# Designed miniproteins, single chains, part 1

No score or structure here was measured in a lab: all are predicted.

Each design is a single chain, and the fold is of that chain. pLDDT is the mean over its residues in the fold that is shown.

## One batch from the design tools (miniprotein)

Design m1
Fold by ESMFold2-Fast:
Order: C-alpha cells, then sequence, then structure tokens
Structure m1 (fold): chain A 84 residues (1-84)
C-alpha cells in the first residue's frame, strides 16, 4: 500500500541518517537495499540478518514487488519466532 511504502521510505532515511548507530546486520541489509541486491545474494545472506534487518529487507522487497523474496523473509522470521 502507499502508506506502507511511505513508512518504509521514512524508516530507510532514518537508518541512513544514523548509519553509525546500526549494527553489522542492519548495515548489511541497508547496503543490499541501496545496491539492489540479487535474489541469490539475499538468499545467501539471510542467516546473517537479525529480525530487525529481515523486517527492513522484507519491507523493501514488498515495495519493489519482489514477492518471492518477501515470502522467503516472512518464512525466515516465522522460523526464528518458532525456535525462540
Amino acid sequence: SEEKKKEFEEKLERLKKNESKLDESEKLALKMIEEGASDEEIKKNLDKLNPTSLILLGEWALAKGRDDIYELIVKKLKEIEEKE
């Protein structure tokens, strides 16, 4: 939705402004978003991302219409939740 896209863009700008305060996982997610990471690169790096970074990457994937990547991230988040 338009509202979710705007919320994501505002979140991305806040993260960029405060890049020095991000952990390595969040920096990796931000880098992948900025560089337009391939499906292969995203899949390879999923296990390196914490839930906050996975949510950010998922919001980006949804905004870009990359439904396959969004579903993969949602599945990963559910697996993390079920194990904890």
Scores: mean pLDDT 79

Design m2
Fold by ESMFold2-Fast:
Structure m2 (fold): chain A 108 residues (1-108)
Amino acid sequence: MKPKKIAVVVGVLPEDATPEQRRRLVELAKKAYEKADITLVVTVDASAENIPLIKNSAKGIIAIAKNPKYEIVDVEFFAGPVDSEDQRKAVEAARKATEEIKKAIEEL
């Protein structure tokens, strides 16, 4: 059986994200959907409290990548503009998590 193709979109948006920022995330998800059988969209509010959730989500995605039933074909990162240091820490954590996912896939 051929593995199911998965595309991953990691989105970090402030709670008050504009309709335009949300539309850009939806457009990325639509483009990912065209490449894959399944699109995983992980959207997290830009808060340092969510850093453990971001890290755990990355571990889960890497576990999916290691399952021979699935092939991750695309990993995209999207961040809305943020204005606090707390929010920037969450964006940076999500960016690093996305890089870790990409690296883990390359090492398979």
Scores: mean pLDDT 80

Design m3
Fold by ESMFold2-Fast:
Structure m3 (fold): chain A 79 residues (1-79)
Amino acid sequence: SPLEEAKKLVDEVVKAIEEARKTGQEGRDWLLENADEYVEKARKAIELLEKVGADPETIGKAGKAYSEAMRARVEAERR
């Protein structure tokens, strides 16, 4: 279902960004190469959740994943 697809995308984004943040230089190099893909996954999850009328808390979790992916990308580019 679109709801299950969106939840899987959010989980993938959260796990990937958390792993990248804890692995030092290797994680930063990974973010420089892959962060845009994970930002897009989070954006797709938000669109799917909005389309199915998911509750605000569920949409909020996807929005948080999107924001964290965007911040990780910016941090990798600046440091």
Scores: mean pLDDT 84

Design m4
Fold by ESMFold2-Fast:
Structure m4 (fold): chain A 69 residues (1-69)
Amino acid sequence: DEEMREALRKAIEETFGFVPTEETLEAIARATRGLSIEEAIERVMERLKALYSEIGSAMNNERVLELFS
């Protein structure tokens, strides 16, 4: 879903200061398949915030891919 990918890209960039790649967004989309856009964003942001509390400024596409692989 293009709308979900755009919303996730914006939320991640605004919250964590990095731009997710298409590969990262695809992995997230697979992990959240069957959820509404609102539910998917909420679940993803919760998990990313938990990861960020663990690794801080080391947050990047590689670490996010591992989380959703």
Scores: mean pLDDT 80

Design m5
Fold by ESMFold2-Fast:
Structure m5 (fold): chain A 69 residues (1-69)
Amino acid sequence: MKKVFGGVASDEGIPPERLEEVRRKARAYSELAKAMLEKGYTPGEVGLKLQELRDKSIEELEAEIEKLK
C-alpha cells in the first residue's frame, strides 16, 4: 500500500480539524503560486512571495490571490 506509512508519519496524530486547516493553507499557497505564474512572475519571485506569506493567515493569502485577479 503506497503512502499509508507516510500519512501516519506526516500527521503524527494531528486531529482532523487541524489537517483540514493545513490542507486548505497548502492549496491557497498552490493557487497563489499558479496565479502569480499566470501573471508573468518568475519562479524565483513566486518563491520569495511564498516565503513572505508563510507566517500569514489564510485570509492574507486570499487577499494576495484577489490582487492577482
Scores: mean pLDDT 70

Design m6
Fold by ESMFold2-Fast:
Structure m6 (fold): chain A 65 residues (1-65)
Amino acid sequence: SSIDRDASLAMARMALWEAGVEKVEEKDGAVYIYLTVETEEQRKLLELAKKEYERAGLKAEVYIV
């Protein structure tokens, strides 16, 4: 349902905000995530965000800059 999708998107976005990503671009059914340095905590948050974006039907790509 749209409610379930919206909840997954909200959780994904919250996890990315907590991870301190530089840039996020949601485009054409995909999400492009840009981050300078990863810690173990950031990696866990990124994996949570990727999982929730995938549940919402979006492909998640991570770029370390």
Scores: mean pLDDT 80

Design m7
Fold by ESMFold2-Fast:
Structure m7 (fold): chain A 110 residues (1-110)
Amino acid sequence: SGGQRGLELVKAAEEARIDALADQLGAMSPEEVKARIEKLVDEAETLAKNASTQEERDKAGRVAGEASELAYAAMRWAERNSDTPEAQELLRFAKEALERAKKIFDELNK
């Protein structure tokens, strides 16, 4: 059906986007990737804490979404490079960043 095909196309596009982002992260050091994720999560937490309007809540959600996408891409890169201590540390960090982003989404939906 059209609805099921639409959902499959959206999922395929999201997976392709995360794969492309993981490939881009391969050109960066794990420390640079961690710094980018931390900056986005910190920005999203600050925006969410100070949000008093729907526009401000939407902005916090967008930044948290960007942080989540980057964290998923970092996890995908780490899975491809799982034999290194750096990949294991990045995987741990990305999982923690996803938990922080989840808390931001939970706060924005109160």
Scores: mean pLDDT 81

Design m8
Fold by ESMFold2-Fast:
Structure m8 (fold): chain A 91 residues (1-91)
Amino acid sequence: MEADKLIEELINLFKEGKVSDEDLKEFLYEMYRALGFSEEGARAQADRDLERIKKSENPVEALRELLEHYKRVLPDDEFIAILKKFLEKVK
């Protein structure tokens, strides 16, 4: 599936150290905004999720689980659009 390919592309860039904390936080913010969170709520959730990923014994696994969650709860077209936009920016 297109979404699965894009998830793997983001995970590979993250593993290579090509995704900054600020870029990842912006990406997470966009996901929460798409879920209908307020600007303040989306910012707070993005900060919390970034901290959780950074504190994880396996940050790659933590990020993958979060992306799979967004894939499940967002409409496919919105999820794919946000992910493509982010990948274009960090590539």
Scores: mean pLDDT 85

Design m9
Fold by ESMFold2-Fast:
Structure m9 (fold): chain A 77 residues (1-77)
Amino acid sequence: MKQTATVTIAPGETATVTFRLPAGKTLVSLRVESSAPLDQVRVTLDNAPRPGEEVTVTITNLGDQPVTVTLTAEFAD
């Protein structure tokens, strides 16, 4: 299964996105799509997710323009 979140981040600002892992599922992939080149965006995972836990993703816009970032988390047994 997949969960998707989209955030728009002003220049120099940081946004946080939290995904809740369904019980019994593991995070198998996290896809990052950005309206700006990825060298202008820093994406970090705050924890190593376990089944049933939350994964927090922190995104910082290092550029001089607003950036829209779409995160797609995929979960499997």
Scores: mean pLDDT 75

Design m10
Fold by ESMFold2-Fast:
Formats: C-alpha cells, structure tokens, sequence
Structure m10 (fold): chain A 71 residues (1-71)
C-alpha cells in the first residue's frame, strides 16, 4: 500500500494529459494481466511477477514524465 500511495502522490503531480495517458496505459495493462491470470489461475509466481513488473513499469513511466517536466 505504501508503494501505491507513492505512485498516487506522483500521479497527482502529472499534467491532465499525462494523467489521462497513464489511465489508458493502466487499463490496457490490467486487461492483459487479467487475461494471463485467467489462463493460469493457480500460478501464484506468475501473478506476483506480473504485479511487480506492472508496478515497476508504472513507477518508471511516471518518474520519466516528472523528470522531463522538471527544470
């Protein structure tokens, strides 16, 4: 939850256009994750890896946007 809180805080610093772009990316990734989990419902290792990679990708994307907007 602390990791999600940090992501939410950084998300609030994004522009309206960037927030909309991120929402679209999150929706697309959630769909991909749900499809893979549905195909492998008992694979806890896969679920863990997918969640970790998704969070890492989101963190990297947000950080890159914030760094580029920083003077």
Amino acid sequence: SSRLEAIAEKYAQLSEEQQKELEEKVAAREKEMQEQIAANPDDEALKKEMLENALKDLEEWINEKLEKEKE
Scores: mean pLDDT 77

Design m11
Fold by ESMFold2-Fast:
Structure m11 (fold): chain A 81 residues (1-81)
Amino acid sequence: SMEELKKRREQAKERAKRHQEFFEALDNGDVEKIAEYLKELREEMKKRGYPEEKIDQYINSIIDTIAKERGISKEEILKAL
C-alpha cells in the first residue's frame, strides 16, 4: 500500500540519519553516542528475529572493529552499553 511504502521510506531516512550521527560519534570518540547506536542496532536485530547469541557476536565484532580502526577503547564502549 501507499502507506506502507511511505513508512518504509521514513524508516530508511531515519536509519540514514542514525548512520551519519554514528560516524560523527566515531570521529569524535563519543563513546556514549556509539553505545546508543549499538543499543538501537541490538533492538532492531531482535525485532528482525535474530537469536541473542548472533546479535552479541555481531555487536562485539563491530566494537572490535571500532577499537582497531578508530583507537576507541573497547572497555569504555562496553561500560557504556
Scores: mean pLDDT 82

Design m12
Fold by ESMFold2-Fast:
Structure m12 (fold): chain A 79 residues (1-79)
Amino acid sequence: MNIFDKLPPEPENAEALREALRRVARENPEPLRGVDPIERLRRLTEELVRVLREMGHDELAEQVRAAGEEEIAKIKALQ
């Protein structure tokens, strides 16, 4: 996912993102089937930001939010 490609590959960031993804998957066990790709990416970004902030990674959460908004804007430009 392009959102993660925007973040520096520091070990701390990678570990925080893996843990956030595990928590998002655990809290959202049902697949987002039939959801628009933009809406799906928006929800994933919002959940990742929320979890990262709860973990104390406020700066990383802001970077993830910005990357998600940029990716959504690119997808919208193609529609």
Scores: mean pLDDT 71

Design m13
Fold by ESMFold2-Fast:
Structure m13 (fold): chain A 86 residues (1-86)
Amino acid sequence: MKEELGKKLIEEGEKKIKEAEELRHYARFESPAALPEEHKEIAKRVMEIGEKLGKETGKLPEAFELGIDAMKEEGKRLIEEGEKLL
């Protein structure tokens, strides 16, 4: 059913935004070494995306923030697509 798919997309988008915000909080207020194990894999992926974007734009020192922003935009797109199905 279209409504079930829409709800799942919204849920996934909200989860991605929440995870991005939690990672940003840890990066700003705690050492990267203090990241919980469950966030380690997500943080690795964010850094990989951010490093790629930073190299392409010449903003490598901002790589982590670029990765976080990209994850939030992905989450927003999922929510928007899900809302269109409701």
Scores: mean pLDDT 72

Design m14
Fold by ESMFold2-Fast:
Structure m14 (fold): chain A 78 residues (1-78)
Amino acid sequence: SLSLQRAIAHLGRAIDALRQGDIETAIEHLELALRDTPESAKEAREHIEKGIEAAKQGDIEKAIEHAKKGASAVSRYL
């Protein structure tokens, strides 16, 4: 539960960083969210991973979309 709460907090910070154009900070927080998301939460992990890929490509809109979907998937486990 605490780990999932941290994952959601990191996803929120990643989305804020993406909106600011701060790709480096966004990727850091997406990777921290992935770390705090259990292997069993496959849908959440897939969205976070796709968010990282999109952010690395500079696709801010797609990165935000995946980060939001990841947060929604993680929230189902709280």
Scores: mean pLDDT 89

Design m15
Fold by ESMFold2-Fast:
Structure m15 (fold): chain A 83 residues (1-83)
Amino acid sequence: SEELKAEVDILMLRFYGRLILDKLREAAKTKSPEEVQKLAEEGRAALDYLTDVLIKKYPQYKEEFEAVRDELLAEIDKLVAEA
């Protein structure tokens, strides 16, 4: 079932997104604004890369993967703005 496999991969995308956000929250407390910005850029690139891989794997779920990516990218932008 590609639907079940895609649901598992969407949960994995959410999990890795949370790890990126947690890393950025910790960096914001101890690192310079320049280092936080660099980590945010690396996090955005990693999410885009993973999302593109998943879309190629399950193109019928493109909208669902993009929605999760966009939600996570918005959370990164919010964290950087608050740092």
Scores: mean pLDDT 84

Design m16
Fold by ESMFold2-Fast:
Structure m16 (fold): chain A 97 residues (1-97)
Amino acid sequence: MSDLTISHVPKGFNEKALALMVGVAKYLMEEEGASSEVVAGRVGGMAVTLYNLGAKVTGDEALIKQAVEILKSDRAKFYKVIDEVESGKSVSEALES
């Protein structure tokens, strides 16, 4: 059984990226103690954002962790990081911007 279904596998997506995305989402669920409905909404949005990162990275846990910390403290900056990664910058370069 797989809880995540996608219409296609993005270039660069792999098991390590998926594991990091799931691990981060689970951590956020436990940290925030949200209801199942709120968790579904928030984790869904975060999963899409982390999925975009995961599709473009090799699963560097440190970079994903930094991105999550930015999301928690400055959501606008986190979306800027995603935009820069989608434009072709590396995750490291986007996080340092």
Scores: mean pLDDT 50

Design m17
Fold by ESMFold2-Fast:
Structure m17 (fold): chain A 85 residues (1-85)
Amino acid sequence: MLYEIRLEAKTRQQAEIATQYVIQRAREEVTALYSEVKDRYGRVWVEGERSKVEDLARKVKAEMEASGLIESIEVREAPADIKLP
């Protein structure tokens, strides 16, 4: 199933770093399909088993919040009719 991971950072550079970190972690257990960074916001679309995506989100949240790299992160199930670029 397809999920969207959204993050917010203080700067575009931090958003780019955080987005890449999510992609690197995703490679371990799920598939990262697409990502984008706009201003201080990052988005990553991942396909995988729900439990694996939730575990990924928990892990990256703990690690990135502890380092002050991001201000927020959330995971949402992507709409069934979403078309990625």
Scores: mean pLDDT 77

Design m18
Fold by ESMFold2-Fast:
Structure m18 (fold): chain A 74 residues (1-74)
Amino acid sequence: MMAEIKEKAEKLKKALIEEGIPEDVAEQLASMMATGLMAGVPKEAIIEAVQREAELLVGEEMAEKAREAAEKVL
């Protein structure tokens, strides 16, 4: 349901901010996850996409934390 996707996106955003990722980047990554879930993209592909985008925006170390957060939320 749309409400569940929004809740997961908010959980991811909050988890990313707690790991030290900037709020604007966390919101972008959470939006990517929500879009993927709405489109029926497999969870593993969404997790990989979030990690790759995080690498470009905040570097490899933070990208690993972003992957872990996405895995816990999905």
Scores: mean pLDDT 83

Design m19
Fold by ESMFold2-Fast:
Structure m19 (fold): chain A 73 residues (1-73)
Amino acid sequence: SMEELKRKRKEFAEKLQEINDEISKLYEDGKITPLEAVKLFKEKAVEIAKQYGLEEDRKFIEDFANEQIEKLK
């Protein structure tokens, strides 16, 4: 249902925010490079998208992250 999809997307967005906060802290502390930050975000975000069954969101994240990775090499 639309309501179930909205709930899943809200929970997914909250998990993505947690990932972003963690990665931002590592980057601000000088522990990771921009390239490592994008790779780590991709890995964690894709896994969560798979867990929630959000295949379109997973594909979008992979495509976007791969473009950023190529630009940062």
Scores: mean pLDDT 86

Design m20
Fold by ESMFold2-Fast:
Structure m20 (fold): chain A 52 residues (1-52)
Amino acid sequence: MASLEDAERAAQKGAERHGGTNVKVVSRTEEYATGLAIVNGEEWNIAVLVSD
């Protein structure tokens, strides 16, 4: 099972791949964690699939 913290780390890695950082995970559903990331000074919504 992935915790919220694990999902946040995955989201940070995803944002870094797109040239961003400062990822905050805002909510978690059963299958997804959603959050915000800053990419080139702009705020983007991100979603990360979390596996059980």
Scores: mean pLDDT 61

Design m21
Fold by ESMFold2-Fast:
Structure m21 (fold): chain A 81 residues (1-81)
Amino acid sequence: SLEEKKEQVLESFRVMAEELVTDMVARGASRELIEEVLRIMVDWVVDDLAEEYNLSPEEVEELRRELERVAREVLDAVLAA
């Protein structure tokens, strides 16, 4: 189902974002650059799923908000460490 796929996507995104942010911080990337890359990744994931599953505008907005929340949580956690 879309719900099960969404949960899997959010989990996979979190793992990928944690690895990416950790690597970028280790390489001396600015917060602004990391935020820009995360925004691009969110756009990419949303666009891919919207096309694949024929998501409604409301479903696209909800998915984007959830991915943006995960990205913020990951960035804040890595930068706090």
Scores: mean pLDDT 85

Design m22
Fold by ESMFold2-Fast:
Structure m22 (fold): chain A 100 residues (1-100)
Amino acid sequence: SEEDIIESLKLLSELGEKILEIYYESIEKNLSKEELVEKIKKEVEKAIEKLKTLDPELAEEFEKKFKELLENYKNLSKDEILEKLREILAEAVEKLEEKL
């Protein structure tokens, strides 16, 4: 429904804001890459659970891409991790906007 699409867009927007807050905290407090990823993982997992109730197909695609990022994050810089997360979020938003 249109209501589910709008709620999903709000959810992804809020997730994006939280990811940026965690990223900047990681720079300011000199957190390890592992600590950054664990904090992001908690917020992403909460968002995926909510997204499953709104758009289960999109939630599955988002979860798959995020798991691929988690398997490879040790080979990425913090900036590259942020960039990949932003790409995953942008693709999910684009798919939702196409339904409006």
Scores: mean pLDDT 88

Design m23
Fold by ESMFold2-Fast:
Structure m23 (fold): chain A 73 residues (1-73)
Amino acid sequence: SKAAKIAQLEKDLAGEEEAKRELEEEIKKLEEQLKKDPDNKEIQRRLAVLTSALGILEAAIDFTKELIERLKA
């Protein structure tokens, strides 16, 4: 049913938005650590990886939102 598909996508969206919040908090913690140790290559590399992951997650959130809107139309 259409309602079941929408409900599943809304659940997926909630999970994606939760993952985004967790990722943003981890990035924030790493940025604070990097301020204390600016030359730490491991923190720099991890921050770059998480920043890339955030971009992918934001694209996934946008895609899920578009699917929900199309199904509700």
Scores: mean pLDDT 89

Design m24
Fold by ESMFold2-Fast:
Structure m24 (fold): chain A 88 residues (1-88)
Amino acid sequence: EEQRMLDLAREGDYRGAEREVLEAANRIKEASDPEFGEKLREEGLKYVEEARAIADADPEAGQKAFREVGEYIDRLKRLADELERLKA
């Protein structure tokens, strides 16, 4: 069941990405505007779900979509860092 094992590993990666989105969005909420942070949380979680759906249909396209999710999370973390510096 090599394909099922890869699917389970991807589920772990998606759950990790969801946690990263939640953490970054919470940091943005605390450092700036709660409504802005909530909007970014919703957008980030939607990105993760879209990447999962793409991967189910096309694994190669799914890998690209998941890479884009990682880039989005990196942007959220960078924004959180900047907002935290402004508050300090």
Scores: mean pLDDT 78

Design m25
Fold by ESMFold2-Fast:
Structure m25 (fold): chain A 97 residues (1-97)
Amino acid sequence: MKEIEEKIEEKEKEFEKKLEESYKKLLEEIEKIEDEEERKKNLEKAELTYEALKELAKLAFELAKKLGVDPLTSEEVAKAIEPKARELEAEIKKKLA
C-alpha cells in the first residue's frame, strides 16, 4: 500500500506541474489576442477550465490512493469522476453564456 501511495503522489505532483505549465502557456497565447473582448472571454474560459481540471485531478488521485490503482490508466477512477466532470463542464458553459 505505501509503495503504491508514494507512486501516486509522484504522479500527482508531475500532473499538477504539467497542468500549470500548460495553463501558463495558454495565458501567454491569450495575451497576444489584440481584441480586448475576445481576450477577456478566452481568459475567463481558461481560468474556469484550469480550476475544473485541478478539482477533477484531486478527486482522481484521492480515489486512486483509496483503490490502490494508477490514476492515469484506471477505468474505475475515470468512471468515478465522470459525473463530476459533466457537472463542471455544464457550469462552465453556463458561466460563459
Scores: mean pLDDT 80

Design m26
Fold by ESMFold2-Fast:
Structure m26 (fold): chain A 89 residues (1-89)
Amino acid sequence: MKYSITVTARGIKEEKGDEIGEKIKQLAENMGLEVLSVKIEHIDDTTIVTLTVNGSREQATKLAEEIAEYLRNEYGGEVLSVSVTELPE
């Protein structure tokens, strides 16, 4: 099944976007998820991470939690929202 994962965090610098994208892709692949797309957007002081992954709901939910924890711990980001949505085939 396909899932869209969105994590929004405040206080992360824009120049970290590429680094964050690569690390998140690694986290997903290490969990056995196929990464279909990764998008990092920076609006003012807010970073929005959007992934589309193929796998189980349990794996997608765990990945969303790990992304939120990673942004908090490594970049000092204030996590504002985390969402996991099932996508139609």
Scores: mean pLDDT 82

Design m27
Fold by ESMFold2-Fast:
Structure m27 (fold): chain A 81 residues (1-81)
Amino acid sequence: MVLPPEKLYKVTIEARFDSLSTLEEARYLLQSMGFEIVDEGEHTLKAEKVVPESQMEEVETLVRALRILAKEVRLEISEVP
């Protein structure tokens, strides 16, 4: 029995931080979860990953952790065709 193909989502996370230490901790967390850092400023971080639907709960957990570290977190999710 062939399982239906899993949907893929492009997840973009943008975060703003009050301190360099919280930014560095968030960068380590994102990279450990397989996210690519696509942009980094003095107090800002932007990361992207293509995630299968089965791993979206893991992304939700990551975003929750990031909201503890960051002053602002923006999440954008788009389906990959």
Scores: mean pLDDT 81

Design m28
Fold by ESMFold2-Fast:
Structure m28 (fold): chain A 100 residues (1-100)
Amino acid sequence: EKELKELLKKSLSKDLKVQVEAIERLLEHPDVWMRQTAVVLAAALMRQGHVEEARPLLERALEHPDPEVRETALFELERLSQSANPEAARAARELLARAA
């Protein structure tokens, strides 16, 4: 789908604002796989040091009505809690504590 290909390209944009907006749209996509991909991309942003931009995306994923999206968020946050980036690891632990 043309619109989906454009969203996926924007989710990998070097412009942080464009990337975040694209991930937000993917998180609400009708396709479960696209929603799960959005969570993985949000986690990648946090790992890269964009902690405050990624935090709201991961909070939304943890509260998402789709249990598969919530499970993907928990899995990615567990991986982030072991990140070499100490700010990302701390943010992930805080989000995991709120989800418990």
Scores: mean pLDDT 84

Design m29
Fold by ESMFold2-Fast:
Structure m29 (fold): chain A 66 residues (1-66)
Amino acid sequence: SREQLLKDTDAAVKELEQAVLDSVAKSTSTPLTDIANDLLKKADESTNPSVAARLRAQADWLLAKA
């Protein structure tokens, strides 16, 4: 269902977001632009359009922080 899909997608994006934030917090040597570009590539490779859109949003957010 739409509600279940949104919950599952939100949970997956939240977990990915936390992993990215943890990596950034622990490693200051990796440029944020490199991480953002990697996320954009993963978004393009995603089979789920909703997940792809969220990954692109996260990449834009990281680029804004860089």
Scores: mean pLDDT 72

Design m30
Fold by ESMFold2-Fast:
Structure m30 (fold): chain A 68 residues (1-68)
Amino acid sequence: SGVDDALSKALQEFVEKARERNIEVSPVEAVQMANEALKAAEGLSYEEAYEAAMKVFEERLQELEEKQ
């Protein structure tokens, strides 16, 4: 589906950004962020779902970077 494709794309970019910024993401944190992104993307078009998911991931990466 469009939402699944958008989430997959956002996840790929999230992984790359985390690696570039040397941010450690635990499995629990990854699951929580993925669930938040999915909830934000529900019912949206591909483009809106991608933007919503990316916003969630960027906000969570910022929080993790500040916590570490």
Scores: mean pLDDT 79

Design m31
Fold by ESMFold2-Fast:
Structure m31 (fold): chain A 98 residues (1-98)
Amino acid sequence: MSTEEAEKLIEEARELLKEKKYDEAAKLLRQVALAVSNMDEEVQRRALEVAREALKSDNPEVIGAAGALAFALVKYGPKELQEEALELLLEAIKKNPA
């Protein structure tokens, strides 16, 4: 996945969240999570922001996808993002412990 393609997926996921198309948003968030290791730091920061927006949802699919994205950012992100990503991961687990 190119940097431009990753940025496009993040923007599309954000729009789907606004439209409450949660199944589609969750699919794109999972695709973003798989690509985190190949992203530059700027795109990783945008991925963290969309994960945070996703966690405002009460939808279990979206919460699970946001947790997966946060976990990828803990593993592959810079140190400054890892602490925030860990907080989001813990929030996702608390909201969807099933």
Scores: mean pLDDT 83

Design m32
Fold by ESMFold2-Fast:
Structure m32 (fold): chain A 71 residues (1-71)
Amino acid sequence: GPVLEAIVLEVKETDDKVYVKAAFGPVIIEAEFPTSLAEVKVGDGILVEVEELYEPDEFTVKAKGRLLGLA
């Protein structure tokens, strides 16, 4: 899918995985990756490939993406 530069809004880290929510304009992009791949903080710019787009409600557009790296 398309590659976007998004700003990290939320990070949730577990022993094996990092879950990130990032903003690209009004779109929220969710990405999941192993803790060994990258260290990501709130406010970081990330490059993500959009894999899936979905609308959980009438007011929200969300995407699932794959982390490619830091911007």
Scores: mean pLDDT 76

Design m33
Fold by ESMFold2-Fast:
Structure m33 (fold): chain A 105 residues (1-105)
Amino acid sequence: SAREAFLAAVRAYLAATRAFVAALEAAGVLPDVVDIMRDGLAHYERLVARGELELLAELIVEHQSNLLVRFEQLRKQLPAELHPYLDALMAAHERLVAAARALLA
């Protein structure tokens, strides 16, 4: 179902975000980005726990363009060895947006 696909995409995105945050912390870079991403993880987890999936999907779709700009800015600030973590996060986000749009259709 679209709901099951969306939940799977959310889980994949949260996992990719945790991996990215862990890589930033291990490298000792971008501590403000670490804090912002942890807050975002907690917010997504709260919406899922409360069953507010349509609201979460709407927020994901609405903020897509702003988040893509932020990912490209992050790429410029990151050491090359961390680019695979950002690439995985961006790929998970692309799948998340597609699943969110399918849920809202």
Scores: mean pLDDT 90

Design m34
Fold by ESMFold2-Fast:
Structure m34 (fold): chain A 82 residues (1-82)
Amino acid sequence: SAARKAAIEAVELAKETAISNVKDSVEDPELVAKITAVVEELAAEAIKEVEAAGDDPAELDAIIARFGEKVAAAVEALAEAR
């Protein structure tokens, strides 16, 4: 559906933006690689949730919002571990 396609595109754009920001702000290539791997895994999970959700725009928006929150939490947790 158009709604699910838009949601997948939003998750992919958010993933690319997060990875780009990490590469620009983090100097440790090992930390960049770890954060990138986690963000890619979270994006894959979010896309799977979108495919399972159907066409409810509110549910799709909730999935995108949760993805953003999980990315922010993962970046914070990994930065604190270094």
Scores: mean pLDDT 83

Design m35
Fold by ESMFold2-Fast:
Structure m35 (fold): chain A 80 residues (1-80)
Amino acid sequence: KKVEELRKLVEDGTPEQREKAIRELLKSDDPEVQAEAARLAATVPVKPELIPMLKELLTSPDPRVQEAAREALAVLSTTE
């Protein structure tokens, strides 16, 4: 499954591969995968371009995805 390959890249890949893998997982149509990707985005040093993607997940109909996106945004973005 392509998701498993992307997960392996997050664990074993270079920082560049990790960012690309997380970005692809965030675009998945599977809510479980999107929630997992949001949590992973919070655990690695990621670029500001991931912030808009996480904000889009806040509009997800799945509560798990919304919760994971809020959690990741709280960790990654600086608050006022």
Scores: mean pLDDT 72

